# Designs tried in a protein design run: designed miniproteins, single chains, continued (2). Part 90

Each design is a single chain, and the fold is of that chain. pLDDT is the mean over its residues in the fold that is shown.

## One batch from the design tools (miniprotein)

Design m7116
Fold by ESMFold2-Fast:
Structure m7116 (fold): chain A 81 residues (1-81)
Amino acid sequence: MSPAEFLRESAEILRETARRAEEAGMPEEVVRELLELSKRLEELADKIEAGTLTPEDVRELLQTLARAGELHREAERWIAE
């Protein structure tokens, strides 16, 4: 899997998590943040494929991945089957 493919798959997981979180009644702010993080990962994936990734983009990527992981885990706990 390429780094760009990994980010796109991660974005899809976050979108699905946001949908499930909304259905489970999580706060609108959490659902919105999941969707925003998904969009940022797709934008970063596009930059990786285009070869236009800057050092600032790398810092944003690391921060986005960390936050996405935290929020995804929180949403999964809330949705718990």
Scores: mean pLDDT 85

Design m7117
Fold by ESMFold2-Fast:
Structure m7117 (fold): chain A 78 residues (1-78)
Amino acid sequence: LEEEARKLIEEIAERLVEAGTTEESAKDGKNELLSLLDKKDYESLLLKLDAIADATKESDPETKKLAEELKKLVEELK
């Protein structure tokens, strides 16, 4: 579960770069999500993933799908 969550965070960050997010911004976002996962701050992590899903729902539905998949894994980790 934790390893799967880490892979999804990396995949989301990679797709955000391809969708026009700067590499620096995507790296900062990835590091933030990984930090929240490591701290077991699942509530903040879920809020961040909701924001990503909302921001990408029209422009990148695949990233939205990945964010929703990660949310399910985070709910299982709680």
Scores: mean pLDDT 75

Design m7118
Fold by ESMFold2-Fast:
Structure m7118 (fold): chain A 112 residues (1-112)
Amino acid sequence: VALSDEEIEEVRRLAERHMAGEVGLSPEELERVREVLLEWAEEMENEKLKKAVEEAVKIAEEKGLSLYEFVKILAKLLKEYYPENFPEWDDEMLYDAVLMILGMMRVRELEA
């Protein structure tokens, strides 16, 4: 499934709101984030990525984190588990990750 230009623009606006801390993750949204990231980790056959995703989800559930805060924690865990492959992420890389996750979630909604 390909996103339309309008759907891409909506995902971009939502990513900007998450980066600004304007939007928190609901429990339902956090579960969708977990599902898309675990499927991606499975496709990559990356056990440490799966572990990092599960740990980040647990922290986000306990603390009521936004998607941006979730991605920051995920990036930190990935650096801890894979320091050679996942260096410190800057704000642009964090934004790109938020945009990617929201895009993957939107594609799944359209495939449902």
Scores: mean pLDDT 74

Design m7119
Fold by ESMFold2-Fast:
Structure m7119 (fold): chain A 57 residues (1-57)
Amino acid sequence: SNETKRELARVQAARLALDVEIDLLQRLNAPQSVIDAARAQREALDARAAQLQAQAA
């Protein structure tokens, strides 16, 4: 559906933003727990994107 495609685009944008955030956290030597939390959020968005891609097919 068009709504599923719009949601997928929003999730993909959030994934890109998290990729930038994770890179910055690593470059600033943030605590491992903070980096791990950001990575867990990224993994959740990966799962959401996969679900939405299946629905959009």
Scores: mean pLDDT 86

Design m7120
Fold by ESMFold2-Fast:
Structure m7120 (fold): chain A 88 residues (1-88)
Amino acid sequence: SMAEEKARKLLKEAYELRKKGAKPEEVGRLAAEAARVAGLDEESQREAHVQAKLLTLMDKKEYEEALKLLREEKGPEVEKEFKELLAE
C-alpha cells in the first residue's frame, strides 16, 4: 500500500541519519512518524521513537545517556533485560 511504502521511506531516512551520526532526537522523530504512517497506535509510535534514539546513542557509544533513556522511558525491568542481552 502507499502507506507502507511511505513508512519504509521514512525508516530508510532514519537509518541513513543514524549512520551519519545525526542527533538521536531527529532519528527518533522519523521512526515515530514511520510508525504513525504505518497506522500503528500512539504507544507503538512512542516505542519506535525511544528505540531509534537508543540505537543512535549506542552507535555514538554514549552508553551513559542510553542507560538514562532506558530508565526514564522503559523502567527498571527493561534496563534489566538490556543488561542481560549485553552480558551475552
Scores: mean pLDDT 80

Design m7121
Fold by ESMFold2-Fast:
Order: C-alpha cells, then structure tokens, then sequence
Structure m7121 (fold): chain A 76 residues (1-76)
C-alpha cells in the first residue's frame, strides 16, 4: 500500500540520519528528510502521523517525541 511504502521510505531515511537524531541535531535531520522524502509520501505521512511515529519508533532507538518533532518540521 501507499502507507506501507511511505513507512518504509521514512524509516530508512531516519535510520540514515540516526546519529543526528541521537545528537539532537534536528535541523540536519529535517533538511535530509525535506531533500529525500517523496512528495506523495509526505502527504500520506502527514495524514497518518500518530501511526507513523508508533511504527517507526519500533524500528529506531530514538524517542517518539524526537521522531514526531522531525516529521512535523519536515512536513510543514
């Protein structure tokens, strides 16, 4: 599904910037997502934010609050 494809892409992108997330370098993580996340996936993630944060947080050793902050800023 489109949601499953979006979850896979955003999880991979967040894994690629995991060091920035752990260091609290939110601007770097946001910029990376803005550059690499597909426009169609941005829309579906925005519509399913709570579910996306819950699913992604199981795949990454990063707090849900950090994931939510990065996604909220990248999708604004």
Amino acid sequence: SLLDSALQEVTVLLQEVQDDLEAGNIPAAVAYLQQHLSPLHRQVIKQNMAHVVQVVSKALPVPQATILQVLTQALS
Scores: mean pLDDT 87

Design m7122
Fold by ESMFold2-Fast:
Structure m7122 (fold): chain A 96 residues (1-96)
Amino acid sequence: MEVLEKLQETSLELMRELARRTEESGDKLAAEIARKGEEVSKTSSLGVDMALIQLGVELSQGKKFSEEALKAFREAGERLSEAEREVLEELRKERE
């Protein structure tokens, strides 16, 4: 069916959840990263990946995040990886 559309919708839902969780944690930088990822997820499936890359860049520069924000990012990444695996498995079920 619409495997790419499903992946994009999953990415958007994950980013909306991540944005809410980071905002509730009070971590302003984490919430900003999550909201930028949400905007990307409105037009592509790359929002979660972009948010995780930005988080990694900020961490490498010595920025600190709340434990709740880091947990939210980790869980979003894990859920996206699961969804991507399901997409790959569905594509492999195609004939040829």
Scores: mean pLDDT 78

Design m7123
Fold by ESMFold2-Fast:
Structure m7123 (fold): chain A 80 residues (1-80)
Amino acid sequence: GAMARSLRDAAVAREIGRRLLETVDRQLEKVKEITGLSDDEAATLLFLVAQGKSIEELNAFLGKEITEEQYEEIRKILDE
């Protein structure tokens, strides 16, 4: 019945969510390795780079200086 279908849909959504979290966790760890930032700062940086923000905008948001080399490495992580 409808209950069995709802449980199946919930299980699929949960599995998709788990895989997305694993991907984000891997990307965050790589950003942390490159930059030495905290989890919150690395997550903010990853989000802003994904939105196409410039280095100047990133530095303004984080209050820390991000190098051009770090910026290009983060872009490569997102392009994978």
Scores: mean pLDDT 74

Design m7124
Fold by ESMFold2-Fast:
Structure m7124 (fold): chain A 84 residues (1-84)
Amino acid sequence: RRAEIDALVARVLALARRLPDLDAEELLRALLEIQQLLQEMGSLISDEEQEEVEARYRERLEEAERLMKAAYEANREAIEAAAA
């Protein structure tokens, strides 16, 4: 379980770090994949584990969130057009 969460966080961070180099269509696909990985991670975490997991992975998840936010803001119109 912990090893599975670690692997999911590592995959999210690796994808997030690639976002600045992607075209709008590739970016949309990468963002959807990150969303799916985060959803899978959430399904593995109980309420009792939430604080421990957040504390353990905070720096990595914050880096991923910053990269995702920057990609959304820089490519908002193109992402919305590709998603339509």
Scores: mean pLDDT 76

Design m7125
Fold by ESMFold2-Fast:
Structure m7125 (fold): chain A 64 residues (1-64)
Amino acid sequence: MEALIEEAAEAAEKKDAKALYEKTKELLDSLGLNGEVLAEIMQDNVEKGLLSAEDVRKALTELA
């Protein structure tokens, strides 16, 4: 779990929306949390300027 938190933080710093999405989802799954929390975390990062809405859209398109 510690490693996943560090990887998610590093992805956010690098503005890697795909890596942040994947690591955050894995972390939430390990904690028994659902996709609504994942969506809120991604939106919060966009609002804080760590990710752009365009970067999130591209990552979601690649994962779909």
Scores: mean pLDDT 66

Design m7126
Fold by ESMFold2-Fast:
Structure m7126 (fold): chain A 118 residues (1-118)
Amino acid sequence: MFEELLEAIRNSDYDKALELIDELLEKSTISGKVSKEMIKLGVLVLLQYKVGKLKIVKESEYSKEEYIEGIENNDLDIVDELILAIINGEVSQEMLDAIKEVLTKNVSGELLELIKKI
């Protein structure tokens, strides 16, 4: 699954990537307020970075702590920032660190094992 998921991201086959992420979510537990949709978006950002599709930029719109709070509370401004990172192929270190922290804190099971490999 992990290599199949990376291949889907490399090929920009987002329908296949989302299908595989949904399979991992079915074998995982989510705690806290963070939505499945926010988790899927965060995982897509991390996978895009892992396959080399995102460049790290020095300037961040938000601090790591602001990203953590926004992700945990399903903030629409943070959703827009995650989507823009994927579209523009640019991500801040603060965004990556925040996504990884929220996901490792609030997810357990097969999806957490995938996140640990990213």
Scores: mean pLDDT 87

Design m7127
Fold by ESMFold2-Fast:
Structure m7127 (fold): chain A 100 residues (1-100)
Amino acid sequence: SSEEELEKEIEDFVELIKEEIKLAMENNVPLEVLKESILERVRNLLLRLSKKHSKEEVEKALRELQKRLREVMKELGIPEEVEKEILEGIEKIGKEILEK
C-alpha cells in the first residue's frame, strides 16, 4: 500500500541518517557540516515524496520523521541545541515544500 511504501522510505531514511551521524562523529566532522548535510537529504526526501503522495500523507510522514530523528540524535549524543536547529530546519523545509 501507499502507506506501507511511505513507512519503509521513512525507516530507510532514518537508518541512513543514523549511519551518517555515526560516521561524522567517528571522523570529527563539524556539527554545522553534519546539520547542512542532514537538511539537504531531508529536502530531497520530501521533494521525492511530494511527487508520489498526497500533502496529508507527506505531512504525516514529516511528523514521524521528526520524531524518529529526534530519537536517533538523542541516542547518538548530538547536543540539544544542534538537535533543535535540525528539527526547526526540517519544519521550515516541510512548510516550503508542502505550501506550494
Scores: mean pLDDT 87

Design m7128
Fold by ESMFold2-Fast:
Structure m7128 (fold): chain A 109 residues (1-109)
Amino acid sequence: NKEAAELAKKGAEYANKGGLLAVRAAGTRESLAGGIAGALSGSGGIYLAEKFGEKSKENARQAGLSARNGGLGAIHGAEKSKGDPKLAKKALELGKKGLELGRKGEALG
């Protein structure tokens, strides 16, 4: 389903951006790890949605799962941050959007 792939891609993009901001906001090893996990899972979700999501319900669902996991990583990285509070807040907002859109992409896939 094209709609599932589009939601998963948007969720994965938010998760990737949130993860990268959590890495930049870091200040603890835990925050850095969460941000890296968010960025990598987000990137994977984007790739799956772009290349395969429209042609496969399973790949659209997996892209949604990657966006959800990436959003959780960005949230964890932001919450464990002791670095830049403005970047941490933005990472948290983007991570939550990635999680929400990832879940919607999974449900439609």
Scores: mean pLDDT 84

Design m7129
Fold by ESMFold2-Fast:
Structure m7129 (fold): chain A 106 residues (1-106)
Amino acid sequence: GRGEITTTIKGPLESMRYLLQLGSGFARSLREAGVGSVLISIDNDKGTITVTGSVPLSRFDAIWEEYRRLSEQLLAEQSDVVQQAQDISAAAGEKLSISQSRRLIT
């Protein structure tokens, strides 16, 4: 069995440059947490970026905890990028959304 760790970033298409920067940062954070294979999926029509990593169940909790810690550091270090994405989203009448989840895959 394996675990899946996902970060989803959503915003207006005008913010896509900043969403891509954040997505690349989250992919780097997953690799630093111990994920050897990371997928970035971009939905150009919906302004959505998904960063996904697959991990062995034996390492699932440890990698998830480290990834959450690294993600908090990333958002602090890239606060200007987050602010730009939020400002563009607000101007478009939308909200920047960043969500993280983990699940078992069968």
Scores: mean pLDDT 87

Design m7130
Fold by ESMFold2-Fast:
Order: structure tokens, then sequence, then C-alpha cells
Structure m7130 (fold): chain A 55 residues (1-55)
């Protein structure tokens, strides 16, 4: 269902935020790894926004 998709996307966004925060706190992390994590978070947020628009 759409509600299940929204819940799953919210969990994915939370996990991606935590990963990005971890990478930003780690000085050994490359700029490329941080950029990739940010892009994944933006994509997940876009999918969540689209799902919310359909509800």
Amino acid sequence: SLQQQIQQLQQQVDQLRAELERLLADPSTSPEQREQALQQLVQALTQLHQALQQS
C-alpha cells in the first residue's frame, strides 16, 4: 500500500541521514563518499515527497 511505501521511505531517509552524519563526523572520509551519501539522501527525499503527494 501507499502508506507502507511512505513508512519504508521514511525509514530509508532516517538511515541515510545517520550515514551522512557519520561520514561528516569522520575526517578520514573522502569528499566523494560524502557527495554520494548526500545524493542518495536527496533521491530518497524526492521519492518520499512524491509518495506523500499521492496520498
Scores: mean pLDDT 85

Design m7131
Fold by ESMFold2-Fast:
Structure m7131 (fold): chain A 77 residues (1-77)
Amino acid sequence: DKKIEEQAKAIMEAVKEMIDKNIPLTEAINKLKKAFPDLPEELIREMLGTALVLLGDGKEEKAFEEVKNKLKSYYEK
């Protein structure tokens, strides 16, 4: 699904910016809410948190998969 891939990539990019450029969580959430108004703030927060933990462990592919799975679960209900 193009929408899920695009949103997952944006979330991974936001997490990388948080790490590399010291962007605050609130700024990352607001940017993603503006880009994807269909996504609830709490889901964005959960996905960013999950990706941060997994990227900290060097598990980039796992982080991307978990973010996609959370998005799929939300849209497929």
Scores: mean pLDDT 83

Design m7132
Fold by ESMFold2-Fast:
Structure m7132 (fold): chain A 99 residues (1-99)
Amino acid sequence: MSEEIELLGEGFKRLLPKLSREEALLGLAGIYKKYTEEQARYVAEVAGLSEKEFQEALDLAKKKGEELKKDMNRALTMIEASAGLLRMEESARKLEERS
């Protein structure tokens, strides 16, 4: 899996306790719309979401993608921001430990 998708999974996992169930499903639906189904599945598995929750997110994206586009984009942006913070933390750690 790509580093970008691995960071999204870890970022989503870190963010998940702060999200409502609806926000988590919207975020996963947003990932599905932007990336491939297999990449979205990987992110869901890393974050600890069930197959049932993954299927609910896919259904949401397929049936209500246009109606919920703004909400999906908002949730996805929060997940991407969480992943970005993880990337920055790793970069800072690498600079400090220079050995």
Scores: mean pLDDT 83

Design m7133
Fold by ESMFold2-Fast:
Structure m7133 (fold): chain A 92 residues (1-92)
Amino acid sequence: MELSKEGIIAAAEASIQTARKALEEGNYDEAIKSVKGAINAAKKMLELGYKDEARKIAEQALEVAQEILDKNPTPEAQEIVRDAKEIIEKAK
């Protein structure tokens, strides 16, 4: 069952908040998982044609992903930065 636009945005915002808190606590695995949740929400928004909303979510996900990469440079952190940038480019 597909979520409403409002439901997808709310889920993405919750994921971004969880990611920021996990990052501040040094829990990089939880932060990465939460950023992936926000990236998936942004992808769904793009598929539904909501480019402005998808871009906004992806930009917020990129900010957290970049901080994770700067503090803990792993292939997984590099992947979420790349995924977020790809969504931003597609949402133009």
Scores: mean pLDDT 85

Design m7134
Fold by ESMFold2-Fast:
Structure m7134 (fold): chain A 85 residues (1-85)
Amino acid sequence: GMPEVGESVEVISKKGSHGGVVAGVEGNLVTIAVGPGEGATEVPEVGEEVLIKSEKGTFKGVVVGLEKYDDGKAGLLTVEVLGPV
């Protein structure tokens, strides 16, 4: 199943790993509030592929929406989930 609102997740991209919390789910779109990554790595950009790792499993997706905070180190990501890995 899809990640649920309030669930803790890890968002993994080519830029590194960011811890986050699921803020919304609408169909195959998951909105995740992400904090600064290890070493204050920048959040993924729109169009980047990501893995969403939760206790329910790992899901592959692409970032389709982004609101940046903290000079791009934190943000609100909207990810289109392509399926489980």
Scores: mean pLDDT 80

Design m7135
Fold by ESMFold2-Fast:
Structure m7135 (fold): chain A 80 residues (1-80)
Amino acid sequence: NEKEREEIRQQLEKTREMLEQLRRISRETGGRYDEAIRLLGEAVKLYEEAYNSKDEEKRKELYQKGQKLLEEALRLVESL
């Protein structure tokens, strides 16, 4: 599904940008965001695997797992 792959690509790009921004902030603030950075890094890897997966079922599972990690990372950032 072309639309599904494009959606995953856009989400991957956004999550990579968010990860880079938090890494910069964390270096300046003494590591306060380290757990959120770890979760975002895992989400990026899951989105990369989803994008490269030829199996539709596996792709959906990986994307869903990535989404949950992204939500957890954002919740942690908001609680700080």
Scores: mean pLDDT 83

Design m7136
Fold by ESMFold2-Fast:
Structure m7136 (fold): chain A 91 residues (1-91)
Amino acid sequence: EREELLREIEELERRLDELTLRGLELMKKHPELEEEALKKLSPLVSEARTHLAQARAAIRQGDYETARRHIEEAQKLLDELEDFIEELEKE
């Protein structure tokens, strides 16, 4: 359980890094979208990162229920982040 939850968090952290890089590359290719992209991307990245950190803290305390809730919230935020990036890529 503990190891499984930690692996899930690590996979979500990798996904967050990948989506962050995709967003940065999109802004580099389309400077005109930078301000709009930052307004949406920055809060989603920040909230996802916070939930993943809180999930890790909950696991350290043995609170697997709280950890699962934070993992679920991070997944939702990453899905929203991915959808937004894909929408901008389609223009």
Scores: mean pLDDT 84

Design m7137
Fold by ESMFold2-Fast:
Structure m7137 (fold): chain A 67 residues (1-67)
Amino acid sequence: SSEQIKKLKELKKELEKSKEETQKIIDELEAKTETVRGQIFVDFHQIVLSSTEYLIERIKKKIAELE
């Protein structure tokens, strides 16, 4: 329905914002550290980024199915 599509588009927008915030954290960490601890934090945020991208793609598919 039109209402469901609107809700999915709103959710996608929030996840895209979260993705941008996670990328900024990665960029800041990569700029500041060559330590093992710092690299683990980069890896953690890269997993979060990949998971967020996966969810965005699932939402895009669902919107396309409902349109």
Scores: mean pLDDT 85

Design m7138
Fold by ESMFold2-Fast:
Structure m7138 (fold): chain A 68 residues (1-68)
Amino acid sequence: SREALLAELREILLSLGYSEAAADSVVDTLVALGATPAQLAALIEALRRARSPEEADRIVVRAILAIA
């Protein structure tokens, strides 16, 4: 479900060193942009392959720009 994907996205961001406020901001932005379940799943898969917080930031920014 979309809700399960949003929860999973939040947890992976926290695991990558995001603060709760920063993780919530990313989730809220994607919700506001109308991110589809397919877009959320692709972002989660990309973040699972991230090797650093800096790489995770680049992945998040690129995803937001692609959806917007």
Scores: mean pLDDT 88

Design m7139
Fold by ESMFold2-Fast:
Structure m7139 (fold): chain A 82 residues (1-82)
Amino acid sequence: MDEEDIKRIIEELEKEIKELMEKYNAEDIGDVEFDSSEELVKAGEEKAKEGILYIPVEVRDGKAVGRALKVSEEALKKLLEE
């Protein structure tokens, strides 16, 4: 994966994040970093139970970087029912 490919993915993810924030009245609580994408996914699954979504954004120096968005439990349930 080249720098140009990563930039394209980040731009698309930022657009998706903005649309999600608007659509679900999500609150941006900042960025999270994990040693691997697997750790990010596991942490995201646990936090999803609390109404927090971890969206993978970037890999930096071999670490997975995600954006944390707080959504209501009702909004999360609707997403899971789709």
Scores: mean pLDDT 70

Design m7140
Fold by ESMFold2-Fast:
Structure m7140 (fold): chain A 65 residues (1-65)
Amino acid sequence: ATRPTSPEELQRILDEAKAEVARIDAETEAKMAQLSDPEEKRKLRRESAIRSVAVQLRAVGEAVD
């Protein structure tokens, strides 16, 4: 089916989204460790937050479609 509605499929979607967010967080922390400028760190954190929100919105779309 192209629209998952089962609890089993929902759990799979959530687990995949969680893994991707964890990957984004790990990459962000690695880059943060290389930066010294507070402004650049702030920009990186904002960009990573946007990426994480996009992943979560995609997962919600898959869950309700």
Scores: mean pLDDT 78

Design m7141
Fold by ESMFold2-Fast:
Structure m7141 (fold): chain A 83 residues (1-83)
Amino acid sequence: GITPAELTERLQRLEALAAEIVALVRAGGDPARVQALRAEFDRLAANLLALGSRVLPPEELARLRAHIDALRDRTAAEVAELS
């Protein structure tokens, strides 16, 4: 089965990807590349939530979802501020 360390690793990958998106926009990077990275974030987030739904109790899954949603919302807000 999936370990807590694997869930933590996947969440850290989402956090790193969010930071990469913001850094790319701040650097005046290609908008098509920004969109591709945002699509990758959504794909990885969906995969993490699917894994979490198999191993986490409902309250833990709700916290994971809230964390991912907050991360997505902060990233979108920072991108909007920089655009």
Scores: mean pLDDT 85

Design m7142
Fold by ESMFold2-Fast:
Structure m7142 (fold): chain A 98 residues (1-98)
Amino acid sequence: SVINEKAEYWAKVIVNQESPKKIEQFLTEELKLSVDQAFSVISGFLGTKNPMLLADYLITLAKIKGKTQEAEKAQKVLDNPSNSDEEKITAAILAVLS
């Protein structure tokens, strides 16, 4: 689906930390966050260089949006050590976008 392709695309951008500008584009254009909210999120995970902090943020955002079941499914993907960082972030993005 278009949503799955979009989630996979952005997960690659995030895992590879290709540019702060591309990550800001995801947060503002896809998630509809303000520039200030996006900057706060980017500053948090880029400072640590840990893309999993963004996955945790996205799962929290899905819960806030009332997508509790989608967030729980994404959390199970994150908790499985056999899954790649890209697969984990894809699951977190899908929880918010679904």
Scores: mean pLDDT 80

Design m7143
Fold by ESMFold2-Fast:
Structure m7143 (fold): chain A 74 residues (1-74)
Amino acid sequence: MSDTDKISKIEVSDGVGENGEPLTIITLTLEDGHVIEFVFKDKEVAEQFYNSIKPGDTFGNAVRKMAELTGVRP
């Protein structure tokens, strides 16, 4: 898997954390067949991430968008 691998498919699903907390899961399938899951506790943040990526985009760009949206700096 490399930062230049392209996203083939994006899926959104609901999940449950270890403590029964509601989670939103965004699953990326890359063109090389790798599957990556991004787990969000906040549905609004998950929706912002989902709207910032699309099929044909690079995995590296998706990681950058995730960091920008979820990065909490002191």
Scores: mean pLDDT 76

Design m7144
Fold by ESMFold2-Fast:
Structure m7144 (fold): chain A 91 residues (1-91)
Amino acid sequence: SELRKRVLEAEAELALLQMELSVLKLEKKPSKKELEELIKRIEEQIKTLEELEKEAEKAGDKESAEIARNTVEAGKKLLEEAKKLLEELEK
């Protein structure tokens, strides 16, 4: 229950980061600094979720571990999108 809450809160934080990337994509020329900052925040969130996945696995909470794992995969895709946008700014 408590672990599930932490996993869901971390999933919600990743969703917020997805929204921030979407807002940056609305700009014709996004700030490289803002994008680099967002990339660092996404990387830290992935790390937090990987730690939560391991914690859930050790606790025998298979469902929380699965949610954390799926959220890590979503985070990795978001990170790839953000890094690709950063590379495009270096035309």
Scores: mean pLDDT 86

Design m7145
Fold by ESMFold2-Fast:
Structure m7145 (fold): chain A 58 residues (1-58)
Amino acid sequence: MRDEKIERAIKFFKELNISGTTLKKFIDRRLPSSYYIQDILKISSDTLLEAAERLEKE
């Protein structure tokens, strides 16, 4: 389920001390790190953006 992937992504970013704002900047600028994160977590760009938005609210 998509929500399971979002939750795992949020946990991963919290462990690395990456803020939702920082993650959104990576996505917006199409930085190589955004693709690397998608590949590691096996998630789509849409799922990554949703994880960033939820992480910002926390």
Scores: mean pLDDT 70

Design m7146
Fold by ESMFold2-Fast:
Structure m7146 (fold): chain A 79 residues (1-79)
Amino acid sequence: SMKEFVEALREMAEHELANNGEVSDEMRERLRAAAETVPLEELEALQKIIEEAALEGLKQGLSEEEIVEKMLKAVEEHV
């Protein structure tokens, strides 16, 4: 579901931050499995939300970590 996909995205981002930019194979597999359950139109809508949030964060001069959090919050608010 979309909710499971968004939850997997947050967990992957938090894991990447904790693991010096590395993502485990288990995290990648979970994200792929969740993405397969989401219609393409929904994935495209989430991509647009992520891009808009990232651009807004860049314009505000936010750090990479703050931009990632802004993107995650934007998609979580959508689902």
Scores: mean pLDDT 79

Design m7147
Fold by ESMFold2-Fast:
Structure m7147 (fold): chain A 68 residues (1-68)
Amino acid sequence: LSPQLQQDVDQGVLDIAVGVMKLNFEKNGEESAKELIKLSETSEFVRKALEEVSREDPEFREAVERAK
């Protein structure tokens, strides 16, 4: 895929992933952050989405830092 097309696809999929991660974190707290850290070890996409959520939600960011 062209870099421009890849960027557009990534943004759309990231929006969905960010929403799902926020909802999961609200329901499961630190356990959610722990699982996401584990998944980010094998998935670039999960790592990127996790970074986006961390920028939007300081509470999520703190949980992720604690899980590291």
Scores: mean pLDDT 72

Design m7148
Fold by ESMFold2-Fast:
Structure m7148 (fold): chain A 78 residues (1-78)
Amino acid sequence: MMPKEEVEFLKRINDAYNAKDVKRIQELAEEAEKKKLYLSTAVGYMVLAELYREQGDIAKANEYLEKAREAYEKAEAS
C-alpha cells in the first residue's frame, strides 16, 4: 500500500512541475528523500532533470537523472 505521505508529495511535485518551479521541486524532492519517500524522490528528481534539459543544462539534467535512478532503485527494493 502506498503511504499517504507519498501520494501527498507526488501531488505537490506535480503542481510544482506544472508551474515549472525548479526551486520548489528541488525542495520537495529533498524533503521526500529525508522522509525515505523514494518514489516521490525519484519523480521529483526526474522532473528536475527534464526542466534542466529544457534549459540546455545537460550536466544538471544528467546529475538529477542519476539521483532519480538511485531513488527509484530504493523504492523498488522496499
Scores: mean pLDDT 83

Design m7149
Fold by ESMFold2-Fast:
Structure m7149 (fold): chain A 84 residues (1-84)
Amino acid sequence: NKDYELGLELAKQGKYGQAGILLGRAADRLIREGRYEEALEAGQKGIEAGMKGLKAGENVTVSTAGALSGIGAEFEARLRLGLK
């Protein structure tokens, strides 16, 4: 998915809040495709990116949205995989 690739590229560029949002969107798409292990990884990367955006002083709304998108996707993937 291009959202996953673009999210990783934006994180490399230091655009963490936007990266978190794109990684969260990629994770949601992976969940819809039944690819729960990959969705878990994408969600975790989204959380990390959103939190880095907050720490770096990026836009709070964008960075928080990135972190929350990752958290939601990670939680759903964990439930689908039977993880706690």
Scores: mean pLDDT 81

